Designed miniproteins, single chains, continued (2). Designs and how they scored, part 73

Each design is a single chain, and the fold is of that chain. pLDDT is the mean over its residues in the fold that is shown.

## One batch from the design tools (miniprotein)

Design m6522
Fold by ESMFold2-Fast:
Structure m6522 (fold): chain A 78 residues (1-78)
Amino acid sequence: SLERQREALERVRKMLAEIKEKGPAAQSYIDAAERALAEWRPGDTEALRRAFGAVAKAYQSAGDPEKAREAMRLAGEL
């Protein structure tokens, strides 16, 4: 549903804000997530999946595999 997509959008934005504070090693994945979110529009679950995937890679690069797995799980639930 669109409401579920809005919830997912808020969750990925919060995860992205958190990972941005962990430094430049994840910057290319952070940029990819931001681009996917900028391209997102209502009904585009693929853009949300791309954003979660990029956030997952950013967390993995930052040494947070649990948050990376959470992001991938959320992408799979879309």
Scores: mean pLDDT 83

Design m6523
Fold by ESMFold2-Fast:
Order: structure tokens, then C-alpha cells, then sequence
Structure m6523 (fold): chain A 66 residues (1-66)
């Protein structure tokens, strides 16, 4: 899945401009993109990675709250 590949590259700090363009052209918001990634991971049976994405979103929210 393209979404899972984009997520893996972003997680490793290897995201390309093409990955950013893909997210922006296919989703109206970063939240929508994240939800799609979580769903794709769950459909693939990768519940551990889905939980990791949810945790990263929570950590980002906490960091932004100061």
C-alpha cells in the first residue's frame, strides 16, 4: 500500500517531496491522512503498527500542548 510506504519513510525521516505531494493531493487534512494510514494497517492485519501511529499522534498532540 502506498500509504503504508509513505508512513514508513516519514517515520524514518526519509520522506520525499513526492510523499508530501501524495498526502496533500489525496487528503484534505493531515488528520484524514493519519486515519487512512491506521485503517490501511488494520486491514493488512498490522495492529501493532496501527497502535504505534495512534501513539505518535497522541505524542504530537501532547508536545503541541506544551
Amino acid sequence: SKLIEVYERMKNGEATQEDTDFVQSNFSSMEEAVEAIIEALREAGDFESAEEVERLVELRRKAGAE
Scores: mean pLDDT 74

Design m6524
Fold by ESMFold2-Fast:
Structure m6524 (fold): chain A 70 residues (1-70)
Amino acid sequence: SMRDQVLAQIDALTQKIDQKFAEYKDDKEKRHKYIMLGAEAGVLQIAIFLESISVEEAQKRLEEIQEQLE
């Protein structure tokens, strides 16, 4: 389903964020950025689980988080 696809994308995104956090162990500002992005991804996953957000809105938010990963 579209919901399952979005949840799988969030899982992949969370793994990428975790990797970036580990890469910037000695960079406080970068680590803060990735901690905050991870928190946003977590809230998004919970919102989808609780049906507090539409799948379309979740996809848009996911894309916004992905754009911040550079």
Scores: mean pLDDT 82

Design m6525
Fold by ESMFold2-Fast:
Structure m6525 (fold): chain A 97 residues (1-97)
Amino acid sequence: SEKEELEKLWNEFQLALARGDLEKAVEKSIELTEFLSKAEDSDTLGYMTFMLGSKRNEFIKKGLKNTAKLFDSIRKGDVEETKKVAEEGIKELLEAL
């Protein structure tokens, strides 16, 4: 299902973050955004939108503004914006871990 594929992509993104791999985490954030931009299942989109929105709100509360902007672009399926903000957003997140 699209939900299972998105959960897989999300887990791959989280693994790259856990390893401190900036390049891979940037790559996976773009891949995740591309998948969300093409997703047609409304339940899958709803699930990911709420999950990513919750994470974005956590980052706002922590003052991680660039990371929050990245998660908002992923949530919206905005591939071009994600490409522009991913490096700074991931770098900020890795420095805060």
Scores: mean pLDDT 84

Design m6526
Fold by ESMFold2-Fast:
Structure m6526 (fold): chain A 77 residues (1-77)
Amino acid sequence: MPSPKEVAVMQARALALVSEIHVYADILKTERMKQLEQQATQLHQKFMDAVKNKDYETAKKQLAQLEEIAKEVEKMV
């Protein structure tokens, strides 16, 4: 079981990644960016649900997928 500090760091990182993707999608306004924004929003929701249920293994997997989407977005900007 991760410490409360580790959980807080994971939540902060997930929020930062989703917020960054949202900002890029708002600036670029392409269909591809809208798709990536929707995927990021869904992954963040699944991450938050996993944390709520104390399923930290699933939360880590969702965060890793969100980081991959963020990398794809960064290649477009």
Scores: mean pLDDT 85

Design m6527
Fold by ESMFold2-Fast:
Structure m6527 (fold): chain A 57 residues (1-57)
Amino acid sequence: SAEEAVRRFEELTKDLSEKARELARTALSVMLAQGKIPTDEQLELIVANAERSAEIL
C-alpha cells in the first residue's frame, strides 16, 4: 500500500541529510501521484539517487 511505502521511505531516509531526504521525498511523491507504489528495491534506488544528487547540488 502507499502507507507502507511511506513508512519504508521514512525508515530508509532517517539518517540522511535534509537535502537528500527532500529530493527523495519529491521523487516518491511524483511516483505516488501517478498511481505507482514503489517496491523496496525502487525505494532504495530513489534514496541512492537523491543522496548522489544532494552531493552535486
Scores: mean pLDDT 80

Design m6528
Fold by ESMFold2-Fast:
Structure m6528 (fold): chain A 81 residues (1-81)
Amino acid sequence: SMQEKANEIARELSEELMALADELLAQGASPEEVIAAIRAEVERRKPEVIERLKEAGLSEEEAELIVDIILHEVEQYVREQ
């Protein structure tokens, strides 16, 4: 379904960002440095992810909200490490 496809795209982004965070933390980066890197990665990928979510049936506003929620969740994950 379109919803399953949107969920897959969201999960993929979340997993990739968490993997990047884990790698940077393992290299000794501070939480602030990791969050800055995650924000830069999201900004770089946002146009592509928004288009994929829209193709999966979401509005642009819904797609932007999902990306923002994922970013917030990953930032919280980093702060709890």
Scores: mean pLDDT 88

Design m6529
Fold by ESMFold2-Fast:
Structure m6529 (fold): chain A 79 residues (1-79)
Amino acid sequence: PFLGTWNGIVRPDEADRLAEELYRLLKEKGVEVSYQDLLDVAKKLVKDYETGKLSEEEYQKEIDEALKDPVEWLKKYGL
């Protein structure tokens, strides 16, 4: 049930799970963001890791920052 990598591997549904968790956290804070926008950002993050644009450490840091403060994290994606 953890988001991120396990021995360098991401789950096939990682982007969907990240988008769902971000949507839940933002909704609890009363912040309106479309699920599709969150899914697009999550898919980009996973793709950047899978294509080697982000290292495993950089990817995990992005996940940790997104879950810690989703509002601040999403500002860099034009929230």
Scores: mean pLDDT 81

Design m6530
Fold by ESMFold2-Fast:
Structure m6530 (fold): chain A 92 residues (1-92)
Amino acid sequence: NAEQLRQQALENIEKAIKYAKEGKDDEAVRYLSQAADLTEQLARLGHVEEARELIDKIIEAGKLIKNPENVARVIGHVLRVLGEIIDVELGE
């Protein structure tokens, strides 16, 4: 389950990077949003280190996004996942 979530998140990040480089901003942000959702699921399952690695990759891919509304969406997803990671860590 966790390995499948990690691989699917990585696949979505790679697709986001590809579409962003092609100037397909809306496609790129859709894939980053899916990657963030999968990463949040990993964090909730206690796979915090894997989730941190994926969030770092999402942030790097997000730097390629140009539309301000899409940037705001990616930031929102990143903050939500970071909150989940922090909550899991503070819970021991």
Scores: mean pLDDT 86

Design m6531
Fold by ESMFold2-Fast:
Structure m6531 (fold): chain A 66 residues (1-66)
Amino acid sequence: MEEEIKKLEEELRKELLKKGLSERQAEGVINALKSDDPVIRKAALHELGKVSEKAKELAEKLLSLL
């Protein structure tokens, strides 16, 4: 479980960096996805969907494991 979450976070981070986000921006969005606030989580998922379909898929998989 923990190892799988880590791999999804790494793949998502790589995809975001590839699409032109900074490391700070990528970290911020990933942390927002892990928020206890469902409004913040949904906002992060929406922003990731604007980056790419792959980023959205990775984010949805990550959320399903949290």
Scores: mean pLDDT 79

Design m6532
Fold by ESMFold2-Fast:
Structure m6532 (fold): chain A 85 residues (1-85)
Amino acid sequence: SDLEAFYQAYLAFMDAIINNAPLSELAEQLRRLVDAFIRVMRTESPQDRRELVDTFIRFLDLLAKNYPELRPVLDELKARLRAAA
């Protein structure tokens, strides 16, 4: 299911953070997480979709504070999330 795929992507991203994976791996796991999130949210109402996107973007902004080297990929992913809303 899309929800199960999202959960697996979330766990993979958290595992990468906990194990201090290289930035390239963090970027790859973030891309997979955003792809899975977009698939989950596509079935939501337009209002709920916007709220979910706004919440996820706030999460990415917090990541940018702790991983400034990831800003280019985070900006790319925020653009993809906004386009999917």
Scores: mean pLDDT 86

Design m6533
Fold by ESMFold2-Fast:
Structure m6533 (fold): chain A 74 residues (1-74)
Amino acid sequence: SAMIEGARQMLRQLLEDLRARGATPEQMKEALRAAVDWMIEEARADPSLSPEEVEAFEEALEAAYAELVAEIDA
């Protein structure tokens, strides 16, 4: 899904920006969590998306968050 890929790229960009600013691992995780929560809320509020598309988006973003957290902790 283009929407899922776009969201993943935005999360990656956020992580890169935070790293460039010298954010701590805890600050990176908190910012990524807030971004994921915001993106999911926006998807839920979008009347053009089906419930199935919203569920798939939520699952994909939670998985992306877990992957990025694992990278931060590596």
Scores: mean pLDDT 89

Design m6534
Fold by ESMFold2-Fast:
Order: C-alpha cells, then structure tokens, then sequence
Structure m6534 (fold): chain A 91 residues (1-91)
C-alpha cells in the first residue's frame, strides 16, 4: 500500500530530526506498528487495522510533545497517510 510506504518514509525522516528521547520513542512505536501492519494487511486486515489505530495514537502523542516545526510537519504528513491507509482497510 503506497500510503503505508509514504507514512514510513515520513516517520523515518522525523526520527532523524527528532532530538527529544520521548518523541523518538513515540516515533519508534509508530514505525514498528506501521511495518507490522504492512506485513499483515494481506493476511489479516483486522490486525492491520488495529496496528494502524495504534500508530495513529503514537503519532498524536509524538505531535503533542514535538516542538520542532520540521518534525511536526513530518509527523502530520505521516498521520495523513496512515489515516488514508486506515480508510482503505475493509472490515
């Protein structure tokens, strides 16, 4: 799914820019969830949906902590792509 690839890339860029360990941890959690969602989406869409919802939670937490505008921009970009991916998953 192109949206998941774009979300992962945006988060990898945010992770390189982030200097706050708590923001870094939240980004790492979101990245782990997105990578696992990408692997499971074809086999179990329900598990992938739950993983994407977890990634959204981690992304919102990272956004609440991030003070660097460039980090905030990359986090918002990733969040938009994750939300688009979630809309495409069938129940």
Amino acid sequence: MEELEKAIKALEEARKLATDPEVQSAIDGALQALRLAKETIGENPEVARALLEGAISNLRHALSLATDPEVQEKLREALEYVEKALEKIRK
Scores: mean pLDDT 85

Design m6535
Fold by ESMFold2-Fast:
Order: C-alpha cells, then structure tokens, then sequence
Structure m6535 (fold): chain A 97 residues (1-97)
C-alpha cells in the first residue's frame, strides 16, 4: 500500500498523474488516513494527508499540485515561523509553473 502511494505521489509531483491514477491515489490515501487514525498516528501526518486528499479532488492536476504545495507550506510555516523556509518554498512552487 505505502509503496503504491509513493509511486503515484511521485507522478503527482511531476504532473504526470493520469485521471485513473488520480482516482486510485485518492482511494489509497483515504484508506491510509483511516488506518493511521485507528493506529493513533501523529495528527500532523494525518493533516498533511487530508490536505493531499482535498487537493487531489481538483480536476486540473497542475492546480491541484500548486494548491497542495501552498497549503503544506502554510501549515509548516505556521509551526516553524521560518520566513526563509516560506520564501524558498514559494520560489520552488513558482518553478513548477
């Protein structure tokens, strides 16, 4: 399960995810979130997966990727308050465009 999620997630990051693979990734992430909640895993890991799940529901893969990376960057910035990390993250997201 994890290996398949990693494979599809790498395709998502490279903007190579097909519509069928996107649907498969959504189902796998929903299953993984359920498993992690049952195992009492870290809330921060669950939050990051829930963000990925919500962004994958966006039909445009480029918009989905951009929204995921921005929301992930915002959550991590909120915890660390590292301006340099936030600025470098924004620059990297712009390069995906």
Amino acid sequence: MVEKIEELFEKFLNNELSEEERKELIELIEEEIKRLKEEGASQSVIEELEILLETLKIEDPKEALKKFLLELLEIRYKKNKNEKYYEEGLKKIEEIL
Scores: mean pLDDT 72

Design m6536
Fold by ESMFold2-Fast:
Structure m6536 (fold): chain A 81 residues (1-81)
Amino acid sequence: SVIDQIISLGQQVIQAVEARDNARVGQLLVQINSMMPFASPDVQDLTIQFMRNAQNAMLNPDQRQQQISQMRSIIQQISSI
């Protein structure tokens, strides 16, 4: 399902953020964005928040752990839809 694909890609984004692989984060966010037209509005809203948290983790390394925590919370919310 589209939800399963977004969850899988989101988990990969979290791993890339933890690995400090900003290039991989960028590549994965492009893939997630390509899935957005196929997602419900609720999943789209949560996924947009997730992508913003990932971008903030790339831009503000000092906030990386806080952003990762928020990203994990969002993936759990998407999983509950």
Scores: mean pLDDT 90

Design m6537
Fold by ESMFold2-Fast:
Structure m6537 (fold): chain A 100 residues (1-100)
Amino acid sequence: MTAIPSAEELLEQLDRLEEEVELLTKHMLSLVKDEEVKKKIEEIKKEILKKIEEAKAFVNDPSKSDEEKYKAFLETQKEINKLVEEMRKLAEEELEKEKK
């Protein structure tokens, strides 16, 4: 069985995920023309950032075990990946409609 990552390693991964989400969102918003689609992308971004913030707080909680922290990290990463995919598909569908 592989060793469980440290809290410091989990925080580093969460910081990287936040940076990637911010960069991806800025790129999508630069391509999308529809105001309602831009609003939906921004709402999904806010939800993702909130989930990352909550995960960072959980990982920084000294009352939690390393196993609990790692499980929370994995669940958060899975949820964020799903939201990022939904945001990407929404932007892609709108861009294709604009292309005609």
Scores: mean pLDDT 81

Design m6538
Fold by ESMFold2-Fast:
Structure m6538 (fold): chain A 114 residues (1-114)
Amino acid sequence: SEERKQKELNFREQFRTFLSYLHLEGAREVAKREGVKFDPSRPWEEVLRAMSEETRERYRERLVDFLIEQMEKLNIPEEVAIKLFREEVEELYDSPVVREFMEEVIEELRRRTG
């Protein structure tokens, strides 16, 4: 339906915006920890690899919280949110490291909503 298509477009737009903020914030946090100059072009894969386990867990939780909020706000079911999430990640990132992190997000989402 047209309503469903609009909800999917809204999810994709909000998700891309949120991912952009997380990537930049993560890159800044990692640069500060490493004592290097912040580089906004640093790939998400490199940022994720450089994160501590504690930081990686915090960023995973933020993505899970975002997904739950979007499910509630847009009234979309979990499986639709997961499908849209996977499709956006595949379109934006060719990295197996990013895909692994995003699967961890999906597993945590299912744990919290199941």
Scores: mean pLDDT 85

Design m6539
Fold by ESMFold2-Fast:
Structure m6539 (fold): chain A 76 residues (1-76)
Amino acid sequence: SMVEQAREIASRGGFGRGTGLGLVDVMEEAGLSDEVILKGAKLGSSFGGIPVTREIERLLREGRIDEAVRLLDEVS
């Protein structure tokens, strides 16, 4: 599945702690689509994506789901 692919990417390609599986779990808990979760995991697998994925995770943990999705769309 796309979520299984996202977890695989998150476990293998992430530089920086808290930008891998934690992001995928928070996105899934927030009810985001499998496609959006995979998109976030791919962003977090690149060094340049790490600061943005941390901000996305923070927004999701604060319940600011629309802002998190908008930010992901802007940088993808």
Scores: mean pLDDT 73

Design m6540
Fold by ESMFold2-Fast:
Structure m6540 (fold): chain A 85 residues (1-85)
Amino acid sequence: DLIEELERKIEGLETLKALVEELEAQGKLSPEVAARLLAAIDEAIRLYKEGKRAAEEGNLEEARRLKEKGDQIVADAFAAVSTRA
């Protein structure tokens, strides 16, 4: 179920957001890295919430497009952090 998948993704990102904030507070992430990750997480949550609404309205094509865009934003943010010299 696409709606259930989007709900799980939103919950997972909200948990990840709390973890990023905690790691920044502990000095384990730089404020710059934390800010980039938090911005990407917030944008992906926004897209998943819009996708859930689209799916609830029966617009499954738009819901999948928004999900894929959110997935890409998270993937790009992770890659950018992992490849930094």
Scores: mean pLDDT 85

Design m6541
Fold by ESMFold2-Fast:
Structure m6541 (fold): chain A 52 residues (1-52)
Amino acid sequence: APPIHHLPREDIVAKMKELNATGIYSERDPEDPSRLIYHFILPDGSVVKFRE
């Protein structure tokens, strides 16, 4: 699988605006459960992922 890019928590709002995201949810990273993976829901229904 392609690598998931890092996104600092403070940059989430800027990334939502950049992507025109309609929603966001998070899950624990299966490789490091101390971190979250953010799932941004795009207007076309696609999802892009970033690591905390």
Scores: mean pLDDT 81

Design m6542
Fold by ESMFold2-Fast:
Structure m6542 (fold): chain A 74 residues (1-74)
Amino acid sequence: SLEEFLKEVEELLKTLPEDPLGAIARISRLAVDKGLSDKELQEIIDVVKEAIDAGFTPEALEKALERIREILEK
């Protein structure tokens, strides 16, 4: 489900701040496995990159999760 996907993304973001590039790769694989479109995947990657550029602060992670939810719920 979308909720399961978001939970997995949240766990990846929390556990992978030491490997930001790996976080993008794993989220991309997870999105493909969940059957997301290329357009949705690209939007999610852009959101994750913004969170990485912000230094994976708690605020940036929460914002990223909310934006990913919005992408999936439109």
Scores: mean pLDDT 74

Design m6543
Fold by ESMFold2-Fast:
Structure m6543 (fold): chain A 81 residues (1-81)
Amino acid sequence: NVLLDLFLLAEIYREARLKGRNEGASPEELRKIGRENRTKEVEERARRRYAATSAGMDAAEAGRSPDEAQAAADQTLARLR
């Protein structure tokens, strides 16, 4: 779900920016920290999402119900760091 993924990415971005602010960084450093953390979180999230989607698709191909395929995807996300 694109809207759900965008919402989660926005939450990750907001949390990274708040963390930098709490560490007493300058405005320039906060913008840099926000960009670096957002890029890293976006890339890691995309990799985990892809792995989870692949696991769900494999379950669906094995004849699992949509709910079981979603559960397989969720379990894969839980196992990834």
Scores: mean pLDDT 62

Design m6544
Fold by ESMFold2-Fast:
Parts: sequence; structure tokens; C-alpha cells
Structure m6544 (fold): chain A 90 residues (1-90)
Amino acid sequence: MKEAALKAAEAASAGDVDRATQYGLEAIKSVGGEATPRMATAIAASANAGRGLKDPEKAAQFSIDAVRGAGGTPEQVKAAGEAAKLAAEA
């Protein structure tokens, strides 16, 4: 999960949307349930935004809001927030 979120953030920063989506999907799948490309993109974008702001807490909040908006389960929302925070800290 941590590594997948970090790879998603790095790929998003480089403009590689497909790779960022793939790594984000791996992070969501690690907690189970149905993963969508929208959730993966939300995690990658949130982690990238948090890195730019140098604020991992905001990265977590953006990811939580985005995944919840994409129809994520409570477990997916929590995992997305933790993954984005860890990616933004790197």
C-alpha cells in the first residue's frame, strides 16, 4: 500500500496518468472491495497536490474527500487517506 501510493504520486507528478492509476488501484485493492479508476486517480492527484504544498495532512484530506466522492467504502476512504499522506511525506 505505502509503496503503491508513493509510485502513484511520482507517476502523477511526471504526467504519467496510466501508471499513477495502476499504482493507485494496487493501494485500494490491498484493503479489499471494488476499486475504480476514479478512486485511483483521486489518490494519485491528492498525493501530488499534498507534495506540492509540502503538507501531508492536506494530501490525506484531499484523498479522503475525493475517494468518498467517487463512492469509496469507509475502509477504502481510510486507506486512501493513509496512502496519500505517506506518498506526500516522501
Scores: mean pLDDT 65

Design m6545
Fold by ESMFold2-Fast:
Structure m6545 (fold): chain A 73 residues (1-73)
Amino acid sequence: SAEAERMAELQKRAAALTAEGNAAAEAGDWERVRELALEYGELVLEQFLADADEKQKEEARKKYEEEKKRLLE
């Protein structure tokens, strides 16, 4: 189904980001690691919001903004 295809693509993208993050960490490129961590966070948030009700969406956005602030400070 279209849902199964979207989930497979999401999982594939998550795996790719993890692999790039590991490579960046091995290279000592911590700025790149931060960028990839933010992209991963966006991907996870997007997946969550697809199935979430309004209260869950508000809570997820708040948590994402808090985590984003921590990564940038």
Scores: mean pLDDT 74

Design m6546
Fold by ESMFold2-Fast:
Structure m6546 (fold): chain A 68 residues (1-68)
Amino acid sequence: NEEAIRKVIDELSKLNPEKPLSKGTADGLIELAKKLGASQEVIDIIREAGKEKKTVSEVVSRLTKLGL
């Protein structure tokens, strides 16, 4: 799960941290997370972020607290 979280954070780091996570980007990250065997908690954080338009930096912070 730590490896899956790191890979998702690596993808998020390519984006503007102050901008809201788009639903399309969130959906792509969910597919990546599933492919890497991420926990349901990781998938839920990404899904909610895309739905609620959370910033990229907020998503990174939540994922880091969960698995790093």
Scores: mean pLDDT 82

Design m6547
Fold by ESMFold2-Fast:
Structure m6547 (fold): chain A 80 residues (1-80)
Amino acid sequence: MKLRLDPELAEIVKSQGFPEELTLSELREALLKYLAKNNYLDEKDLTVAHFEEDDLLAKVLGKTEATIAEILDAFLSRAT
């Protein structure tokens, strides 16, 4: 099943070369690539991400630290 992302969140996946209408597996891959490219993944727990307060993820989530599951839930809650 394909997800259609909210335009605000679509910019994150597009920055990694993915389309705005993608599968859950593709969304997970795009998010992990984005987090790794920006060095946001925690060194001791790769399920946790730390990002800058001016990053789009921080603005969308309202915080600078989140689990990969929390980030995915935020994308899914705004997808159709």
Scores: mean pLDDT 79

Design m6548
Fold by ESMFold2-Fast:
Structure m6548 (fold): chain A 65 residues (1-65)
Amino acid sequence: SMAEEVFLVAAAVTGTVLGVDIDVEFRGGEAIITIRGPEDKQAEAAELLRKHAKLVGLEKVEIRF
């Protein structure tokens, strides 16, 4: 969907800016996000991605470290 495409761009930008590896999988309307990197940057990336998901209308988000 367009929301998923916009979210993937946001995730790619977030990972690049914060220096973390972000992997995103979509399953049944849910975004499953894996973040790898320093703990402080993982937490910051997770918060930003939750905010972006809400803005684009993704209701179900699971974040893994």
Scores: mean pLDDT 84

Design m6549
Fold by ESMFold2-Fast:
Structure m6549 (fold): chain A 82 residues (1-82)
Amino acid sequence: MKEKLVEEVRKVFDEAIDAVKDDPALVTGLASQKVSVIKLVEAGRFKDAAEDLLKSADYMKSLGKDEVAKKLEELAKKIKEE
């Protein structure tokens, strides 16, 4: 269900934001990405949402946040299969 996917997006991005909470610029960037991905899922644009999640995952990997990046990648794969 689309509503369940939106909830999963919120949870994963909240974990990402918590992982970078000491950097206000990173928090702001991730919060913006969270809103964008949720809007894409709500619009049924699942491929675009998955692509944005993968970009967010690559960004988290570049920061050494591999565990959160993996969760973003797994969520992107799940959304792409819709």
Scores: mean pLDDT 81

Design m6550
Fold by ESMFold2-Fast:
Structure m6550 (fold): chain A 85 residues (1-85)
Amino acid sequence: MTVTVTLSDGKTITIEIDPNDSEEKIKEILRETLKDVLSPNLLDQIIYLVIQAVEAYREHKKPFTVTATITDPETGETVTVTITF
């Protein structure tokens, strides 16, 4: 799967992840890649969204794309996340 994060300044970060990896490994990849560019609240929301998408993919075993706009409630910073299986 591909996880693309579009920052408020238009910068994009693309992460390739195997959806068959453990949830702990997926969370670690996301944390290590995004920790220096996102607030903790945005990072936690993105991790939650990606894990939910992985669980849905494992349940239904069908290709899909999810796009979500996520806002940090403390800073008002907004990012767009696209997950493609």
Scores: mean pLDDT 84

Design m6551
Fold by ESMFold2-Fast:
Structure m6551 (fold): chain A 62 residues (1-62)
Amino acid sequence: MQRELAQADADLDRRLAAIQAEYQARVAQDGETRDLAIDYTSRVIMAIGDWQQRRLAIRRRA
């Protein structure tokens, strides 16, 4: 369980880094737009939500 929680945290960090890199690449290509900012924010919220659900599922099984 503890190892699984640590893995979930590491996966979130990796996913957030990927989302940030994709956002920066899109901004560099097309410029900063409201639509890009909304997409970025939505991806971050979804990543955090998935992480919270994963942690809850791991703890609920224990």
Scores: mean pLDDT 80

Design m6552
Fold by ESMFold2-Fast:
Structure m6552 (fold): chain A 68 residues (1-68)
Amino acid sequence: ANEVAQRAYELAKELLAEDPSLSAEEIAERLRKEIPEVDSVEARREGDTLVVTVTVDGVPFRLEVPIA
């Protein structure tokens, strides 16, 4: 497992637990700021799931974060 991608998942989950009204872009901006090891972050809402794609060293990781 990629530790940077796992950290991004945990942070996105924590942000949504604290404020479920956050937009996908707000979460993506927070992830880019808090996790400098990511090359890029893209996030979008798909129903009750936040889909986050983080790229680390050129490798994309798709994360599916349930919205509480």
Scores: mean pLDDT 82

Design m6553
Fold by ESMFold2-Fast:
Structure m6553 (fold): chain A 80 residues (1-80)
Amino acid sequence: MEAILRRADEALLALASPDPAVRVEAAREVGELAGELVALGALDAVRQAIGLLRLRLSHETDPAVREAIEEAIRTIEALL
């Protein structure tokens, strides 16, 4: 669990990368890791991740990154 939480924290930090390709990969990784966190019952961590993704989306101007974040949010919410 701690290893998954660490990877999720790293991916959330990568959403602030100056490289839009890195931000796209980070959004997709948050979506994948949130599925693992749901399976482990870490629902508070999942809700925090959704909140951070929504906050990032409100500041994101790159259309590919916006779509990746929106897809990650949809994927996570479908698991809850």
Scores: mean pLDDT 82

Design m6554
Fold by ESMFold2-Fast:
Structure m6554 (fold): chain A 83 residues (1-83)
Amino acid sequence: AADAAAIGSIEVDGPDSIKVTNASGVDQDVEVYADGVLVAKATLKAGGSVVVSGLAPGTHKVTVVATNAAGSQVAEATLTLPA
């Protein structure tokens, strides 16, 4: 099988930031949505990460769409940023 699209983690990185990791063995295009709003779009290398900063304190529903030549994966996480 080709390297499948894979999201490794969606996690709190700092007081106003979250981190998304490419878990696939290949480069992926990643779109990050916070509460339904597109907040980041990046191409991540294998094992690479993107940090999205400037998020308000409180609870956010984060949706990530990762796409590569083999297809796409969607992952969701609910993250609480400290005040």
Scores: mean pLDDT 79

Design m6555
Fold by ESMFold2-Fast:
Structure m6555 (fold): chain A 96 residues (1-96)
Amino acid sequence: AKEKAEKALELAEEAIEAAKKGDTEEALEKIKEAAKHLLEAAEEISSEEVLRAIGAVLRAIGLIFDGELEGKEAEGLKKAAEVLLERAKELLEKIE
């Protein structure tokens, strides 16, 4: 659980940096990988943490979609990555 949560946090941080540079393809790929590791980490903890991780992923998807619709793709991806980063940090605090 800890290693997967740490990887999700690392990938979310990398996604934020990619989005800040306007590298939307790299940001999206890092977000997808972060979401996968976050869900896998949550599954090793509890069903409640899985539901919280799903909630974070759904919020991230909504932020990406809103960014696309407003012509602010990089900003949407950055906000999505920040949501996943926050969830990964909260999950790590429960493991420690």
Scores: mean pLDDT 85

Design m6556
Fold by ESMFold2-Fast:
Structure m6556 (fold): chain A 77 residues (1-77)
Amino acid sequence: EEKIKELEKKAKEYQDLADKYRSEVNTARENLVKAQAESPEKAAAARQKLIDASNKFNTALLNYGRYKKELEELKKK
């Protein structure tokens, strides 16, 4: 019971982080489109920010997936 509650808290924590970073990725994508219309130099900088945001999102999503799988395995029994 307590173990399931702790895993649910961890999954929720990383789900919330993933949702936050998803919004950051979407903003970075919009900024990249605008930068591409301005100059190649600005486009390169915006692309790097998108890569950084995507890496943060992927890390949060990976952690969420790990805790979600542990929860599903415990609930199957």
Scores: mean pLDDT 82

Design m6557
Fold by ESMFold2-Fast:
Structure m6557 (fold): chain A 60 residues (1-60)
Amino acid sequence: SVREELRRIAEESKDPVAQRAARGLLALYDEATGEFAIDAGTAPSKEGTERAREAVRVLR
């Protein structure tokens, strides 16, 4: 599921943040089975992006 979502983001979403992150993971994921993406605790998903924003907020 995460694998297919990454492909969709990288190809269809056209979002610069998600696209760049998804392309990076796809490079490893397409070669590997999917542990890197399916582990997905730190994957470039929308949740990850939101948490990254919140982390940056700490700098304020």
Scores: mean pLDDT 52

